# Designs tried in a protein design run: designed miniproteins, single chains, continued (3). Part 11

Each design is a single chain, and the fold is of that chain. pLDDT is the mean over its residues in the fold that is shown.

## One batch from the design tools (miniprotein)

Design m8357
Fold by ESMFold2-Fast:
Structure m8357 (fold): chain A 116 residues (1-116)
Amino acid sequence: KPSLEDLLDALEKLSTIAMLVAHLEGRTVEFVLPDPKTEAGRLAQEAFGRGADRAMELVATHTPEELRAYIRELAAELQAKGFLTPEEADAIASGDLETIQRAIERVVEEIKKLVE
């Protein structure tokens, strides 16, 4: 099983992908995160927030083509680490927000299991 640190890193990267895809598609997305009053919710919200902040910096400094390349690179990294299947990585690289949302939900549930 992945460590808590690995799960938080994966959530941060999935958050970056989600925000970049939403930006490129001109969509607003909402994600259900655990209550920040819980330890799992606090950690998940902090990791998700760091990923979102990274996405904002990338949007300010990169072209749409460069952002799409970065999404592909992050999806490939998450696939290599076992957080995405090959099919999920391909769907995410194609801008499938529903696949990204399900991957985030899965990682959040694993974080909850590791935090008492």
Scores: mean pLDDT 86

Design m8358
Fold by ESMFold2-Fast:
Structure m8358 (fold): chain A 96 residues (1-96)
Amino acid sequence: MEKELEKLRKLGDANFNGGNGALDMGKELFEKGKEDPSYFPAAIAMFKAAADLYDEAAKLYEKAGDKEKAEEARKNRDEALELRRQAEALQAQVDA
């Protein structure tokens, strides 16, 4: 039982760290998109990947009983989703 909870926390950490990497790449691509809009699709894809990874991390942390890390992962998911919406809105202005 305890070893299973530790494995869930480690898997949560892996997904959370993956989300951080995707979010950072998304932010870099989003800034590049302001000068060259061809970067916006890649930024949107990275923000989506970050949100999915944080959502999985939150579920894993909840199963492990780590409510604080689950809440942090949900907040980071919501940030990634908001940045995705902003990138989609800017892409739509270029495509219009």
Scores: mean pLDDT 89

Design m8359
Fold by ESMFold2-Fast:
Structure m8359 (fold): chain A 83 residues (1-83)
Amino acid sequence: NTQIINDITRLMNQATDRSSSQNRSRVQSIMNDLRSGVSRSLQSGDLDRLTRSFNIAIDNLRSLGSPDSVISLVQQARDVALT
């Protein structure tokens, strides 16, 4: 579904844009890894892998010290992907 992919992409882009300048490069790397994982999981229909890809990204953002506002956007993208 193109609409779901567009919504996930928008939320992930917002997470990167709302990140501090100091963390933006690292957040962008985390989001690029997540985009690759999401794309592969959606092509294979592997919802367990899809959930794991989002959880890894969320854990990496928490470890980086990202604010709750950034983490919330990635959690919203996960919820959209799993609906």
Scores: mean pLDDT 83

Design m8360
Fold by ESMFold2-Fast:
Structure m8360 (fold): chain A 86 residues (1-86)
Amino acid sequence: MAEEAQARADATLRGLLAEIEENKDDPEKVKEIAEVGRSTADAMRAEADKYQAAGQPEIAKVLQDAADRFREAVETAYKKALEEIK
């Protein structure tokens, strides 16, 4: 379960990072993709809280770590894309 949650988060992140790279020349599209990434990270944190409440702290920790990395990676890619557009 924890491994599955992490793999899903990693796959989603890779997809979003690839879309940001493909759309570097479209700042509006890059912004939309970054917002999807932020919403996904927020959803992961909310899901982690749910697993924590359900007595599954191992899954909660994996999702918390994944959410933190996810948000950091999205913000980094977004800033880099904006710098290259200018």
Scores: mean pLDDT 78

Design m8361
Fold by ESMFold2-Fast:
Structure m8361 (fold): chain A 83 residues (1-83)
Amino acid sequence: SVKDEVILDFRYIALLTESDLVIRSAEQKGDSSTAQEAREVKQEIEDLYKQYKEGKISLDEFDKKMQVLQRKLDALRRRVQAI
């Protein structure tokens, strides 16, 4: 539904924003490896959203894969916060 699509667009934007914050924080702390991993997660988020918008994956598969990427991003954020 249009309502479900709007919620997904906000989730996509939220994850992109979080990835950019992790990249910036890692770069500021000189953690180039975490910054690179966060850029790779950002690319995976963008690729997944493109596949969903092109109808190549279902809403359910998109949501499940986004949850995996959120967990990866949470781990990277915690790593940066520990520095």
Scores: mean pLDDT 84

Design m8362
Fold by ESMFold2-Fast:
Structure m8362 (fold): chain A 61 residues (1-61)
Amino acid sequence: GSEEEVLKLIGQILSLIGERFEVEQQLKKNPDNDELLEKLKEINKRLEELLKQFRELENNE
């Protein structure tokens, strides 16, 4: 993969980390909010997928 693909993945990861922080702040006020809990799960799943792609690009010459 190109350096441009790596930089795009880093940007997407950082954006999702920011979204996760905002959702976690909302959950501190409403810890049993099902919509926020589901959104947190979706963000975490996407972060894991992007981190896996980043690792694969790092290991593929």
Scores: mean pLDDT 81

Design m8363
Fold by ESMFold2-Fast:
Structure m8363 (fold): chain A 84 residues (1-84)
Amino acid sequence: PKIPDMSPEELRELTYNTLKNIEKLFGEDTAEFFARMVLLGMPNVEGTPEQKIGVLEGIRDYAEEKGWERIVKETDALIEELRK
């Protein structure tokens, strides 16, 4: 899979809004499952480190609001690795 040709800021907003829409339509457990699947797939996704960080920051923003503490910690770890 390839990350769309969008700015990191646009990817952050897109990812946050995607999780929000999934929760609205299918419930919180489905949104959390989707976030976990994106994290698991991130090493195999084609994109720049900056684009990947944009997506991860969108997940982190949403996870922090929902209290998904494990997802917040996992996104922080992946962002740290990508910034090296």
Scores: mean pLDDT 87

Design m8364
Fold by ESMFold2-Fast:
Structure m8364 (fold): chain A 67 residues (1-67)
Amino acid sequence: SAQEEEVLAQLEAERDALLAEFQRLPPEEQERLLERLRGLAELAEENGFEKTAAFLRELAAELEALA
């Protein structure tokens, strides 16, 4: 869908900046961000945004590996 494609394009454009920011966060804020991303992935999947959900899960896994 056009809506999901726009969301994905924005998330992909912001991915590198988010990775850099995450590495500078204290552990408690890193954990909160991971919980938020996982929650957003679940919500996206429930609303039929399967590609967005997959992207958010992959991003969360990448960030968790850096923590």
Scores: mean pLDDT 81

Design m8365
Fold by ESMFold2-Fast:
Structure m8365 (fold): chain A 96 residues (1-96)
Amino acid sequence: MEKSRLVARMIGLTFRALEGAALAIVLKKYDEAKEIQENLSKGLGVPLEKVRKAAEGLLPEVEASIKLMSEEQIESLIEGGKEAAKEVVELAKKLK
């Protein structure tokens, strides 16, 4: 697989994971938010505080959007964020 396609996929997965972490924070699911943030920190090789700050930056948009969504849609996005964070860890191993 071309490096450019892997990088594009990693960027997309990172945004999905940050969205899931922000949703988990808004719903006070702090254990799920922590799981996503720790996996992103590990996969991207960046400090946990940087990942946490990025997720917190999405809170205003997420709080506005949650009012338009069903519980099933919200749970699906949080689960998708957890899976995306795990995929970032696996893709990082393939780039080394």
Scores: mean pLDDT 83

Design m8366
Fold by ESMFold2-Fast:
Structure m8366 (fold): chain A 69 residues (1-69)
Amino acid sequence: SDELEEARQRHQERLEQIDRAEERSLELLKERGADESTFRSVRTLVEQVRARIEEELRRREEEIRRRLR
């Protein structure tokens, strides 16, 4: 449905924003000579944010699908 498609489009846009933010953060860390542990920490935080956004989409899709049945 349109509502489900809109939810997925918003999710995709949010993931793209996170990807850009991660790229910028990693670039800044490289410029500052950050160590491997710092890079791992940033990647871990980004993955946690992605997981939260994925869970939000999952719950939204479930709600939409329940209303369409």
Scores: mean pLDDT 83

Design m8367
Fold by ESMFold2-Fast:
Structure m8367 (fold): chain A 68 residues (1-68)
Amino acid sequence: ALVSLEVALELRKIGIEIDLELGFISAAEAAAQLAKLDADFAKLKDLVKKKKLTSKQLTEMLKKKAEE
């Protein structure tokens, strides 16, 4: 669960980096998106470590983040 969450975070960061490299977003926008992503995933990692999230709940939260 925690490792899968870290992989999901890395894949999302790569997507932002690609958008920045291709000029689809500004450096400021990329920085804002990365900061939000790190903050959101830090909260999810904390919940997973405290065993407050089931695999189903984690999957639902990851889907919600992907749609955002």
Scores: mean pLDDT 72

Design m8368
Fold by ESMFold2-Fast:
Structure m8368 (fold): chain A 59 residues (1-59)
Amino acid sequence: MEEEVGRYDKDSEDKAITKESGDIIVETTYKDGRKELHTLKFDRENGELVSSKGEKVIP
């Protein structure tokens, strides 16, 4: 592709904030302007991040 459409107004930004508890808060903005907040909790027993939305992050 040489160049098509060129500039695209996109609202897809992911902001990740890591808490000292190991939890990660991710805010995703979609191309429709829809925003979704994800909280990834660190499960120490399994060593995995568990997805959760609208939850508070424990420090």
Scores: mean pLDDT 52

Design m8369
Fold by ESMFold2-Fast:
Structure m8369 (fold): chain A 64 residues (1-64)
Amino acid sequence: MQEELDREVRLGLLLIALGIAKADYEHGKITKEEYDKVQELVDKAERGEMSIDEAEAEIRKIFA
């Protein structure tokens, strides 16, 4: 269904954000705590324990 396809696309974008967070951590732009938080948010969204919208909002706060 379209809702399921939209979810998969948005989860892909969260994985891209996680990759950016890893690169930023390796280059000293963010802390390990911030990187761990991005991983936690992505994991929760994948498990359905958190909405993708909530995960995206929290990740944006880390990079703001």
Scores: mean pLDDT 79

Design m8370
Fold by ESMFold2-Fast:
Structure m8370 (fold): chain A 100 residues (1-100)
Amino acid sequence: SEEERIEELSKSSNPVLRLEAAVEYAEQGKLEKAIELLKELLKSSNEAVKTRAALELAAILESQGKLEEALKVAKEGLEESKDEITKKLFESVIEIVEKS
């Protein structure tokens, strides 16, 4: 039932529910499914979802040692950020990845 629930969330028309599915896949160690869904969510017109997807994706890529990919995701997130709080979050991620 839990696996079926997450699968249903991943296919939702609501990007917030798809983001929840991506986070739950990552928590279960299903990183390939999480990455695929997070990459799709980077195309979202919902700015909050897009920001969260980029932060989660960069964290997963860093954990896998894919530092160049993590840095690219974080830098793209920074460039697309409109508010100072979001910009500072991506700047922090960039600093962490560059020190990895």
Scores: mean pLDDT 87

Design m8371
Fold by ESMFold2-Fast:
Structure m8371 (fold): chain A 64 residues (1-64)
Amino acid sequence: ATDAVRARLYAAIDAGDPEAVRQAMLELGFDEATADYIAQLVADGDRETAKNIADAHLARLAAA
Protein backbone atom coordinates (compact mmCIF):
# COMPACT_ATOMS: atom_id res chain seq x y z
CA ALA A 1 0.00 0.00 0.00
CA THR A 2 1.46 3.34 -1.17
CA ASP A 3 0.22 5.20 1.94
CA ALA A 4 2.12 2.82 4.26
CA VAL A 5 5.37 3.23 2.29
CA ARG A 6 4.89 7.03 2.25
CA ALA A 7 4.44 6.97 6.06
CA ARG A 8 7.70 4.96 6.37
CA LEU A 9 9.49 7.54 4.17
CA TYR A 10 8.48 10.46 6.41
CA ALA A 11 9.33 8.47 9.57
CA ALA A 12 12.77 7.64 8.10
CA ILE A 13 13.41 11.33 7.24
CA ASP A 14 12.41 12.37 10.79
CA ALA A 15 14.68 9.63 12.24
CA GLY A 16 17.60 10.76 10.05
CA ASP A 17 18.00 7.25 8.53
CA PRO A 18 19.35 7.68 4.95
CA GLU A 19 19.22 3.94 4.10
CA ALA A 20 15.55 3.65 5.17
CA VAL A 21 14.78 6.84 3.17
CA ARG A 22 16.47 5.39 0.07
CA GLN A 23 14.59 2.06 0.34
CA ALA A 24 11.18 3.72 0.90
CA MET A 25 11.74 6.05 -2.08
CA LEU A 26 12.65 3.16 -4.39
CA GLU A 27 9.46 1.33 -3.29
CA LEU A 28 7.43 4.48 -4.15
CA GLY A 29 8.85 4.42 -7.71
CA PHE A 30 11.47 7.18 -7.44
CA ASP A 31 14.54 6.64 -9.63
CA GLU A 32 17.90 5.79 -8.03
CA ALA A 33 19.35 9.28 -8.60
CA THR A 34 16.42 10.98 -6.82
CA ALA A 35 16.44 8.39 -4.00
CA ASP A 36 20.22 8.84 -3.51
CA TYR A 37 19.92 12.65 -3.57
CA ILE A 38 17.18 12.80 -0.91
CA ALA A 39 18.96 10.16 1.22
CA GLN A 40 22.10 12.36 1.07
CA LEU A 41 20.09 15.41 2.21
CA VAL A 42 18.87 13.37 5.21
CA ALA A 43 22.47 12.21 5.93
CA ASP A 44 23.56 15.90 5.85
CA GLY A 45 20.77 16.83 8.32
CA ASP A 46 18.73 18.83 5.77
CA ARG A 47 15.45 17.08 6.60
CA GLU A 48 13.18 20.00 5.63
CA THR A 49 14.58 20.17 2.07
CA ALA A 50 14.34 16.35 1.84
CA LYS A 51 10.63 16.49 2.79
CA ASN A 52 9.93 19.35 0.36
CA ILE A 53 11.53 17.52 -2.59
CA ALA A 54 9.82 14.22 -1.66
CA ASP A 55 6.43 16.02 -1.44
CA ALA A 56 6.93 17.66 -4.86
CA HIS A 57 7.86 14.33 -6.47
CA LEU A 58 4.95 12.48 -4.79
CA ALA A 59 2.53 15.18 -6.06
CA ARG A 60 3.93 14.72 -9.59
CA LEU A 61 3.63 10.90 -9.29
CA ALA A 62 -0.01 11.19 -8.11
CA ALA A 63 -0.80 13.44 -11.13
CA ALA A 64 0.58 10.89 -13.63
Scores: mean pLDDT 81

Design m8372
Fold by ESMFold2-Fast:
Structure m8372 (fold): chain A 77 residues (1-77)
Amino acid sequence: SMAERRARAAELIEKAGVYAALGRLEEAITLLQEAIRLASDDPEAVALLQEAIRYLQEGRVEEALEKLAEASRILSA
């Protein structure tokens, strides 16, 4: 169901945040790409996850974590 996909996306975002905080950026990005696939019905969440990936690619971890928190909040509501 859509609710199950959104819940799984939120779990992947939480896990990606942990990997990003540990400096494991490639693993974080891979998880976020899967989260985007699962959250494809929510364009606001997708946009935030795409911004987070861009920040991680730039090494801007703090800004990425802020975008992940916003996306997780949307998907957990």
Scores: mean pLDDT 89

Design m8373
Fold by ESMFold2-Fast:
Structure m8373 (fold): chain A 104 residues (1-104)
Amino acid sequence: SLSAKGKMQLAAVKDLRRLALRYAEKHGLPEETRRVILELFDEIEKFVKENPDASTEEIIKKAREIADRLVEEHQLTPEQRAVVDRVVESLKALLDFYEKLYNT
């Protein structure tokens, strides 16, 4: 089972996953970009579940490592990579926000 902090972090990851996928559908992003976003969130959720004491910084470091690998594996264009990078930056912002709410 996850700690209360781990549950909060997993909730932030799942919430951003929903927002990122809605954005992709609304803006008609390429299928390959959408696949990378889906695989990125699947691997981040797995990391958070397996590492319940991980800090926001550790989660974001792992997300960047996963994103870099997936962008290369799926041969994304620089423009498609920029979308994935913005998703990771948005995840950091959302995790920081949820952590502040949890600690208040």
Scores: mean pLDDT 88

Design m8374
Fold by ESMFold2-Fast:
Structure m8374 (fold): chain A 80 residues (1-80)
Amino acid sequence: SMAEELAKQAKEEMAAAVAEGEAALERALDRIGELMRQYPEYAPLIASGAAEGVAETDPARVDAVDARLVRLYIEAAEAS
């Protein structure tokens, strides 16, 4: 399904970005924000997938990334 595909994409992109470094993480978060704005009905699943990718790769970054994902989710909801 689209929901499963978007969540998986978000998870894979965030896991790879966290492993690569800060600049890659910033680009991945921009991409996640774009996906949430394009598919606001799937924004919670996109955010969940992204958070899982970070948690499985570098748990120390979870709190900082979660705060940013929450902000992106609110922005997507407000744009709807």
Scores: mean pLDDT 82

Design m8375
Fold by ESMFold2-Fast:
Structure m8375 (fold): chain A 74 residues (1-74)
Amino acid sequence: SMEEKIKQLRELGRQMGEAAERLLAGEMSWEEFEATFAELLGKMQELFPEHAALLTRLGAHELREARRLYEEAQ
């Protein structure tokens, strides 16, 4: 159902947030974060294939921002 898919999307978003927090805390490498981000984004695209292009664009934007913040922290 759509309701079930939205619940799964929220959980995937929560996991992305945790990965970002671990990256910023120095508990995760950039390479590990990028791999985790790609895996979670792929799962979001499987839930909403009709929005795959939008999710790819939004994900690319978020990953670029995360990279910029990560480099500023070095």
Scores: mean pLDDT 86

Design m8376
Fold by ESMFold2-Fast:
Structure m8376 (fold): chain A 71 residues (1-71)
Amino acid sequence: SDEEAVKEALEGIEKAKTPEDIAEYLRRAAQRSKDPSLAGALEYAAEQVKKVPEENFEEVKKSIIEGLKSL
């Protein structure tokens, strides 16, 4: 289910140490999502997180976690 895909992404992202790891978990959730709007949003977020400088990693990680929890 989409709820399970989001939960798996949250668990993975909480353990992520790089922007690339966050992007991978977001892409996995997008591939498992049945809602095209959710899948598109997750894929877009994955592409955006790759552009984040390393110094902004913790802030972006927190923002993504909060966003996923609000779904």
Scores: mean pLDDT 81

Design m8377
Fold by ESMFold2-Fast:
Formats: C-alpha cells, sequence, structure tokens
Structure m8377 (fold): chain A 108 residues (1-108)
C-alpha cells in the first residue's frame, strides 16, 4: 500500500522523532508539543496503542486551556490519524486547516 511504502521510507525519521519527543517529555512531562509530536510519530509508524495516551493528554490539555495554536496541533493529530488509516484526502484537509490557523498566528 502507499502508506506502507511511505512508512518504510520514513521509518528512521519517525523513530528519531519518537526518541527526541520522549527525551523532551523526560525533561518536562508537561511539554504539550512533545506529546503531539510523539503521538503523530507513533500514528504514522502504525503504533496506535502507543499514541493513544498522548492524544488523550493533548485533547484534555486543549479542553482545559483552549488556544488556536493547540487547535492547530490537534488538527495535525487528526490528520495523522486519517493518514495512518490511508485516508490521504481527509489527512490533507486537516493539515490545510492547521496550516491556515498557523499562518493566521504568524507561524509557519
Amino acid sequence: SPLEAWRAANREKLEKTVKEAEERIKKDPNDYRAWVELAKAYLLLGEREKALPYIQKAVQYYIDNPSKEKKADLLELQAAIYESDGDLEKAQKYRNEAEKIRKELGLE
């Protein structure tokens, strides 16, 4: 499948992202952005069960303290979920929505 081919080609980068995000969380357990990055990397690696606790933490942190930046991060998580399901069209729509918010905030 296109997803499996992409995953194989990007495995080293995704594993590096996991390691870097885990080190950030080890230093700061409340690093919201590290939770999001770790969850996305696990989803793209097909490791949904490993992603789930960080998705739950990110969603709860957004509910407790909502912001447009956190909404963009959650939209990117949703995109990663769709991409891990092979729904590339929905993944792209959610990524575009996240990018639109980031541009409005002066972020890339």
Scores: mean pLDDT 84

Design m8378
Fold by ESMFold2-Fast:
Parts: sequence; C-alpha cells; structure tokens
Structure m8378 (fold): chain A 66 residues (1-66)
Amino acid sequence: VEESAAKDAELDIEVARELIKKYEETGNPALGAAAGIWISVVRLGGKEEEAEELRERLKEAEKKIE
C-alpha cells in the first residue's frame, strides 16, 4: 500500500519534471503554470524534498526564459 502510494508520487514527480523541461524548451507560460501545480501536488503528497528540488528547477527555467 505504501509502495503503491510511493509509485504514484514518483509519477507526479516525473510529470512535473517533464513540464519544467518543456517550459524551459518552449517558454510557454501555460507549461510553467502546470509545472507549478504539479509541484504543489508533489508537496501535498508528503514529498517536500522532491518538491523543493522541482521548485528550484522551475525557478532556473523562469530565469533562463525571462
């Protein structure tokens, strides 16, 4: 049961990473917003450390675009 929950959280993390990557590549603000939402989902799922890592990656992408 915890194994299944951890796998779901890993999928959420992968989605957030993919959205950040596409945002960095395209500069599309909708992708940046979607990435932020998925980071919040990761944080709510108890993956605080991973959410912080994703947040930093999103900030780097934002700085690169702006």
Scores: mean pLDDT 76

Design m8379
Fold by ESMFold2-Fast:
Structure m8379 (fold): chain A 120 residues (1-120)
Amino acid sequence: MSLKEEITKLRNEALDAIENNDWEKLRESAEKLFELLLEAIERKDVEVARYALQALTSVGTAVAEKAGDQEALERLQELAAQFLEALAAKDYEKARELAEEMRELMMELLEKAEKKQKEE
């Protein structure tokens, strides 16, 4: 499987997991997407890193909407924009730091979304 095909599969699995409230599968898919993003940064594979970021922003938007957290959505979009700027500048250390911040934010959003659904 190509890396882009794997990223597409993981994105679709994550989005399906959000619709089905399958929090464990969603966490697994999101973590694997971040692993692929970090590996792409380490390899300096800008094309794969951008593709993984697009998948992660799609998933993050859906999770933020489910969590009802507009401020976290705006922060995720800000981090994604800074990440793209870091890649364009070939600042791979900064890109890695931003990817790790996005991962932390995504995990917090997942916990918030799960808690909100359990209260319903």
Scores: mean pLDDT 86

Design m8380
Fold by ESMFold2-Fast:
Structure m8380 (fold): chain A 74 residues (1-74)
Amino acid sequence: SMARMRAILEETGKKVLELLANNAPVEEIVEVLREGAREIARLLGEEFGVPQELIEKGLAIVEEELKKWEEEQK
């Protein structure tokens, strides 16, 4: 459902903005983004029939980018 996709994106965005407004540690922001990515991946596989191989590749790219961003904040 596109409505579920939108809800996940809105909830993840709200959490990130709240953490940024409260000067939360980068690690907490990364974890929220990681959880949001996992929820999107689950929805893509279960409701949109995206192949597991593509989901795994996408999640690997997200994880690499999150680690790079976290490293840049040190």
Scores: mean pLDDT 83

Design m8381
Fold by ESMFold2-Fast:
Structure m8381 (fold): chain A 97 residues (1-97)
Amino acid sequence: METATATASAEGLPVDPSKRSRLYSVTATVDLATGKRTITVDIKEYENGKLVKEYTLTAETVLPDPSAPMTVRATLLVEDDNGTWRQAASRTVTFTP
């Protein structure tokens, strides 16, 4: 069976060791025969430049048109001095089946 996969990895996005940071890496896989799409988000939390928490979320859906462009975005969020999470960096990957 033919599949198409796009991964936007947050690895290498600049983590500030003086701040709390979250890295979101996204992988999307579509089965071109069935339209089934699996989306996996890996979330890593950093404090003082060290990984303190990691977890994964996975969701599945079925799209009737699997030929649509597949775009995934990795994001670095940083907590500011007021406790607000802000986007510091991102990386986008687009694939057309």
Scores: mean pLDDT 75

Design m8382
Fold by ESMFold2-Fast:
Structure m8382 (fold): chain A 93 residues (1-93)
Amino acid sequence: MEKLKEEFERVVRELHEVARAGLAGEIDAEEARRRLDELTRRAEELAERLIKEAEKAGDKELAREVALKLTSARFYRLAALVELDLMERGVPV
């Protein structure tokens, strides 16, 4: 379970960093979108596994925390994708 927590937190952190790098123009918008999609999918897989393990252990607080962090990551991805699209259209973000 601890390794799953570490990997989930790492993936969420990497998702935030990819969004930042894309919006800063440090990486191409297409590359940023591709990596955001991959990281979101991986975060969903890790969250599902971690929530199952937390439920088996009776740790409802951990299950809720992971679900909230996943929801936040999904929202952050959506916001980043919108801003990347606006940047490509020449709209300042």
Scores: mean pLDDT 84

Design m8383
Fold by ESMFold2-Fast:
Structure m8383 (fold): chain A 100 residues (1-100)
Amino acid sequence: SKEEIVKKVEEAVLTAVLVFEEALAAGASRADALRQARDVLEKRLAEIKEEYPEYEELLDEFLARVGEVVDRAVAEGASAAEFKARIGELTRELIEKILE
């Protein structure tokens, strides 16, 4: 199940990043695009927590850290590349903790 939850987390993050990029391409503000990406990620992680309740605390910590990155990106005007890099770093850390 560790390989399966890792795949689901990676797919959830990829979906959130795609929503962010699609929102920007459609002319949404950066703040609106970030909010949409966070909302999609939160929903996908909630589904994963229902299936894998043993990872709830770890997934909640990850979502909280993503929320901090989103809030900071909105406040500081971070680029799309900087945002994606930080989300990638947090995702890597989460995967390493799951694979422990």
Scores: mean pLDDT 86

Design m8384
Fold by ESMFold2-Fast:
Structure m8384 (fold): chain A 65 residues (1-65)
Amino acid sequence: SLEEEIERLENQIKVAEDTIARLQKKIDEYKDKNPELAKVYEDDLASVQTELENLRKKLEELRKQ
């Protein structure tokens, strides 16, 4: 159903937002101690941010129906 699809997307958005928060914390933790590892987390952060934007766009389109 439309409601189930919306709930699924909302849950995926929440997971992505939580992942972003964790990655930001890891970047802060490692930026001075291990810059190479911090860079890996920064690249992961960029990927998850792109995924989050796509999920939000899909949710907005479904809500217009």
Scores: mean pLDDT 88

Design m8385
Fold by ESMFold2-Fast:
Structure m8385 (fold): chain A 73 residues (1-73)
Amino acid sequence: SVKEVVKQMFRALAVSGEFYVKARQAERQGKLELAKKLRELNDEYTKKAMEAARKGESIEPIIKEAEEELKKL
């Protein structure tokens, strides 16, 4: 349902936002290349989640993929 897709969208944005938090931490440590990659991941997963939401598709697979990427860091 639309209500469930909206809830999943907020969850996806929260998870993708963790990449931004880690990017800011990397910048403070002088790891500028890592920070750039983390910002790109935040943008990528935000766009994927928004596209799935607009199509009325489940965002759950995108949330899971983003969480697995966070674990690799």
Scores: mean pLDDT 83

Design m8386
Fold by ESMFold2-Fast:
Structure m8386 (fold): chain A 63 residues (1-63)
Amino acid sequence: MEEVERAALEAGRKVSDEFDKEIQKLKAEGKPKEEILKARQTGMDRVADAALEAARKVIEELQ
C-alpha cells in the first residue's frame, strides 16, 4: 500500500483496538447495554477521524 493508505490504516487500527478495549472494560464493569452501544458509535467516529488525520499528516510531510 502507498504511504498515505498505510498510515491511515495503521492509525485506524490503533484507535479500533483502543475502543475495543474500552468496550470490554465497560462490559467488565457491568455498564448498561445502552452505554456500551453509545461507546461503540463514538468509537467508529474515532476510527474514521484518526485515519483521516494520519492521511493528512503524511501528505503534509510529503509536501
Scores: mean pLDDT 77

Design m8387
Fold by ESMFold2-Fast:
Structure m8387 (fold): chain A 77 residues (1-77)
Amino acid sequence: SAADEAAARALLAEGERLFAEKRYEEAAQKYQEVVDRYPDSSVLAEAYRGLGDALYRLQRFDEAAAYYARAKELTPE
């Protein structure tokens, strides 16, 4: 729905803001909410990339790699 799409975009924007503030654990939580609650949203690939970036900064490299792979599957060349 349009409301679900708006909610997913708002969570993504909040995650991006927290990431810019270097609040990586909180950023990851917002990106994870997009994945868990709005898996059909147009921003799902961006949420997976955000999770990868946040987890990479937290030195959780194996988890980051898995989310980057998920994002790539959703945005093929």
Scores: mean pLDDT 88

Design m8388
Fold by ESMFold2-Fast:
Structure m8388 (fold): chain A 88 residues (1-88)
Amino acid sequence: MTPLERALKLVDELIEKKATPEEFYQAVLDFLREMKKEGLTPEELREVVTAILKKLFDYASTLTPEERAKVLRAVQRIADEARKLIEE
């Protein structure tokens, strides 16, 4: 299974379990740290992050306005931390 396939599967499993925004944040960042440790290049990490964020944005669009705002806040936190992780 490719890193991209693993990332999309992780997001699908979190959605199916109705994970909280904090659980999305923790699981995605732990996954990205693991991928970086396994030797993914900055380019590969960027592709994985882009796919995760797109899937989470699509998921957020299906939620109520209040729930969507909480998920989008977690998405922004993931994007910010992922950028730092890739740039380091």
Scores: mean pLDDT 86

Design m8389
Fold by ESMFold2-Fast:
Structure m8389 (fold): chain A 75 residues (1-75)
Amino acid sequence: MEKIDEIVRLMAEAGESEKDVEEARKLLLEQKDEISEEQLTEAKILAEAVAEGRRRGWSDEETYELALKRWEEAK
């Protein structure tokens, strides 16, 4: 499942621990039939924004605003 793999990769790039990345992968795979395509898209956008914000030294607020903007553009 391409989006789940991308989300997990972005979490690792954002500096999440190996344990947290593994747990997230397990949860996403176990819930894949319960998670909508829209929810996966939202999660990917948020993960991308978090990874970019951490690379740039942004605040959580700035990162969240970027995620919201990208989510609106993805509709």
Scores: mean pLDDT 74

Design m8390
Fold by ESMFold2-Fast:
Structure m8390 (fold): chain A 67 residues (1-67)
Amino acid sequence: KILEALSKLTPEELDEILDLVKAQPDDTSDEELAKILKERFPEVFKDLTDEELVELAKRLKALADGS
């Protein structure tokens, strides 16, 4: 599930993903970010549903923002 997908990431992969999230405009929707994540990291996220990717995008935004 979402937490399991995150736990499979190396620290380097997680940093790349967080940098990508931080680089997105503040008005980027969770659905748009989920699409970007799936396109940029297909091997990591291809097994997640669109709903799970949207939830993951929300969590990554919160993590990148610091809360």
Scores: mean pLDDT 75

Design m8391
Fold by ESMFold2-Fast:
Structure m8391 (fold): chain A 75 residues (1-75)
Amino acid sequence: MELIKRALELAAEARDVELALEALKEANKIEMTPEEVAELVGLVLRAVGESLDPNAPPPNEELAARARELLEEAR
């Protein structure tokens, strides 16, 4: 888990969407707490642009949609 969080932090800082997507896919294979899921979703959204326009899908729509699904599960 820690390596995935670190990878997402680096991806968010560098705006590396591909790294964020790979880390998110790896996270799905690991048993996570709701708190960990919320942290991962925050980092992913930051990497792809958190202020998304719902009427203008982001370039990486799949990653953004998956991050939102994880956030809903964590609630």
Scores: mean pLDDT 60

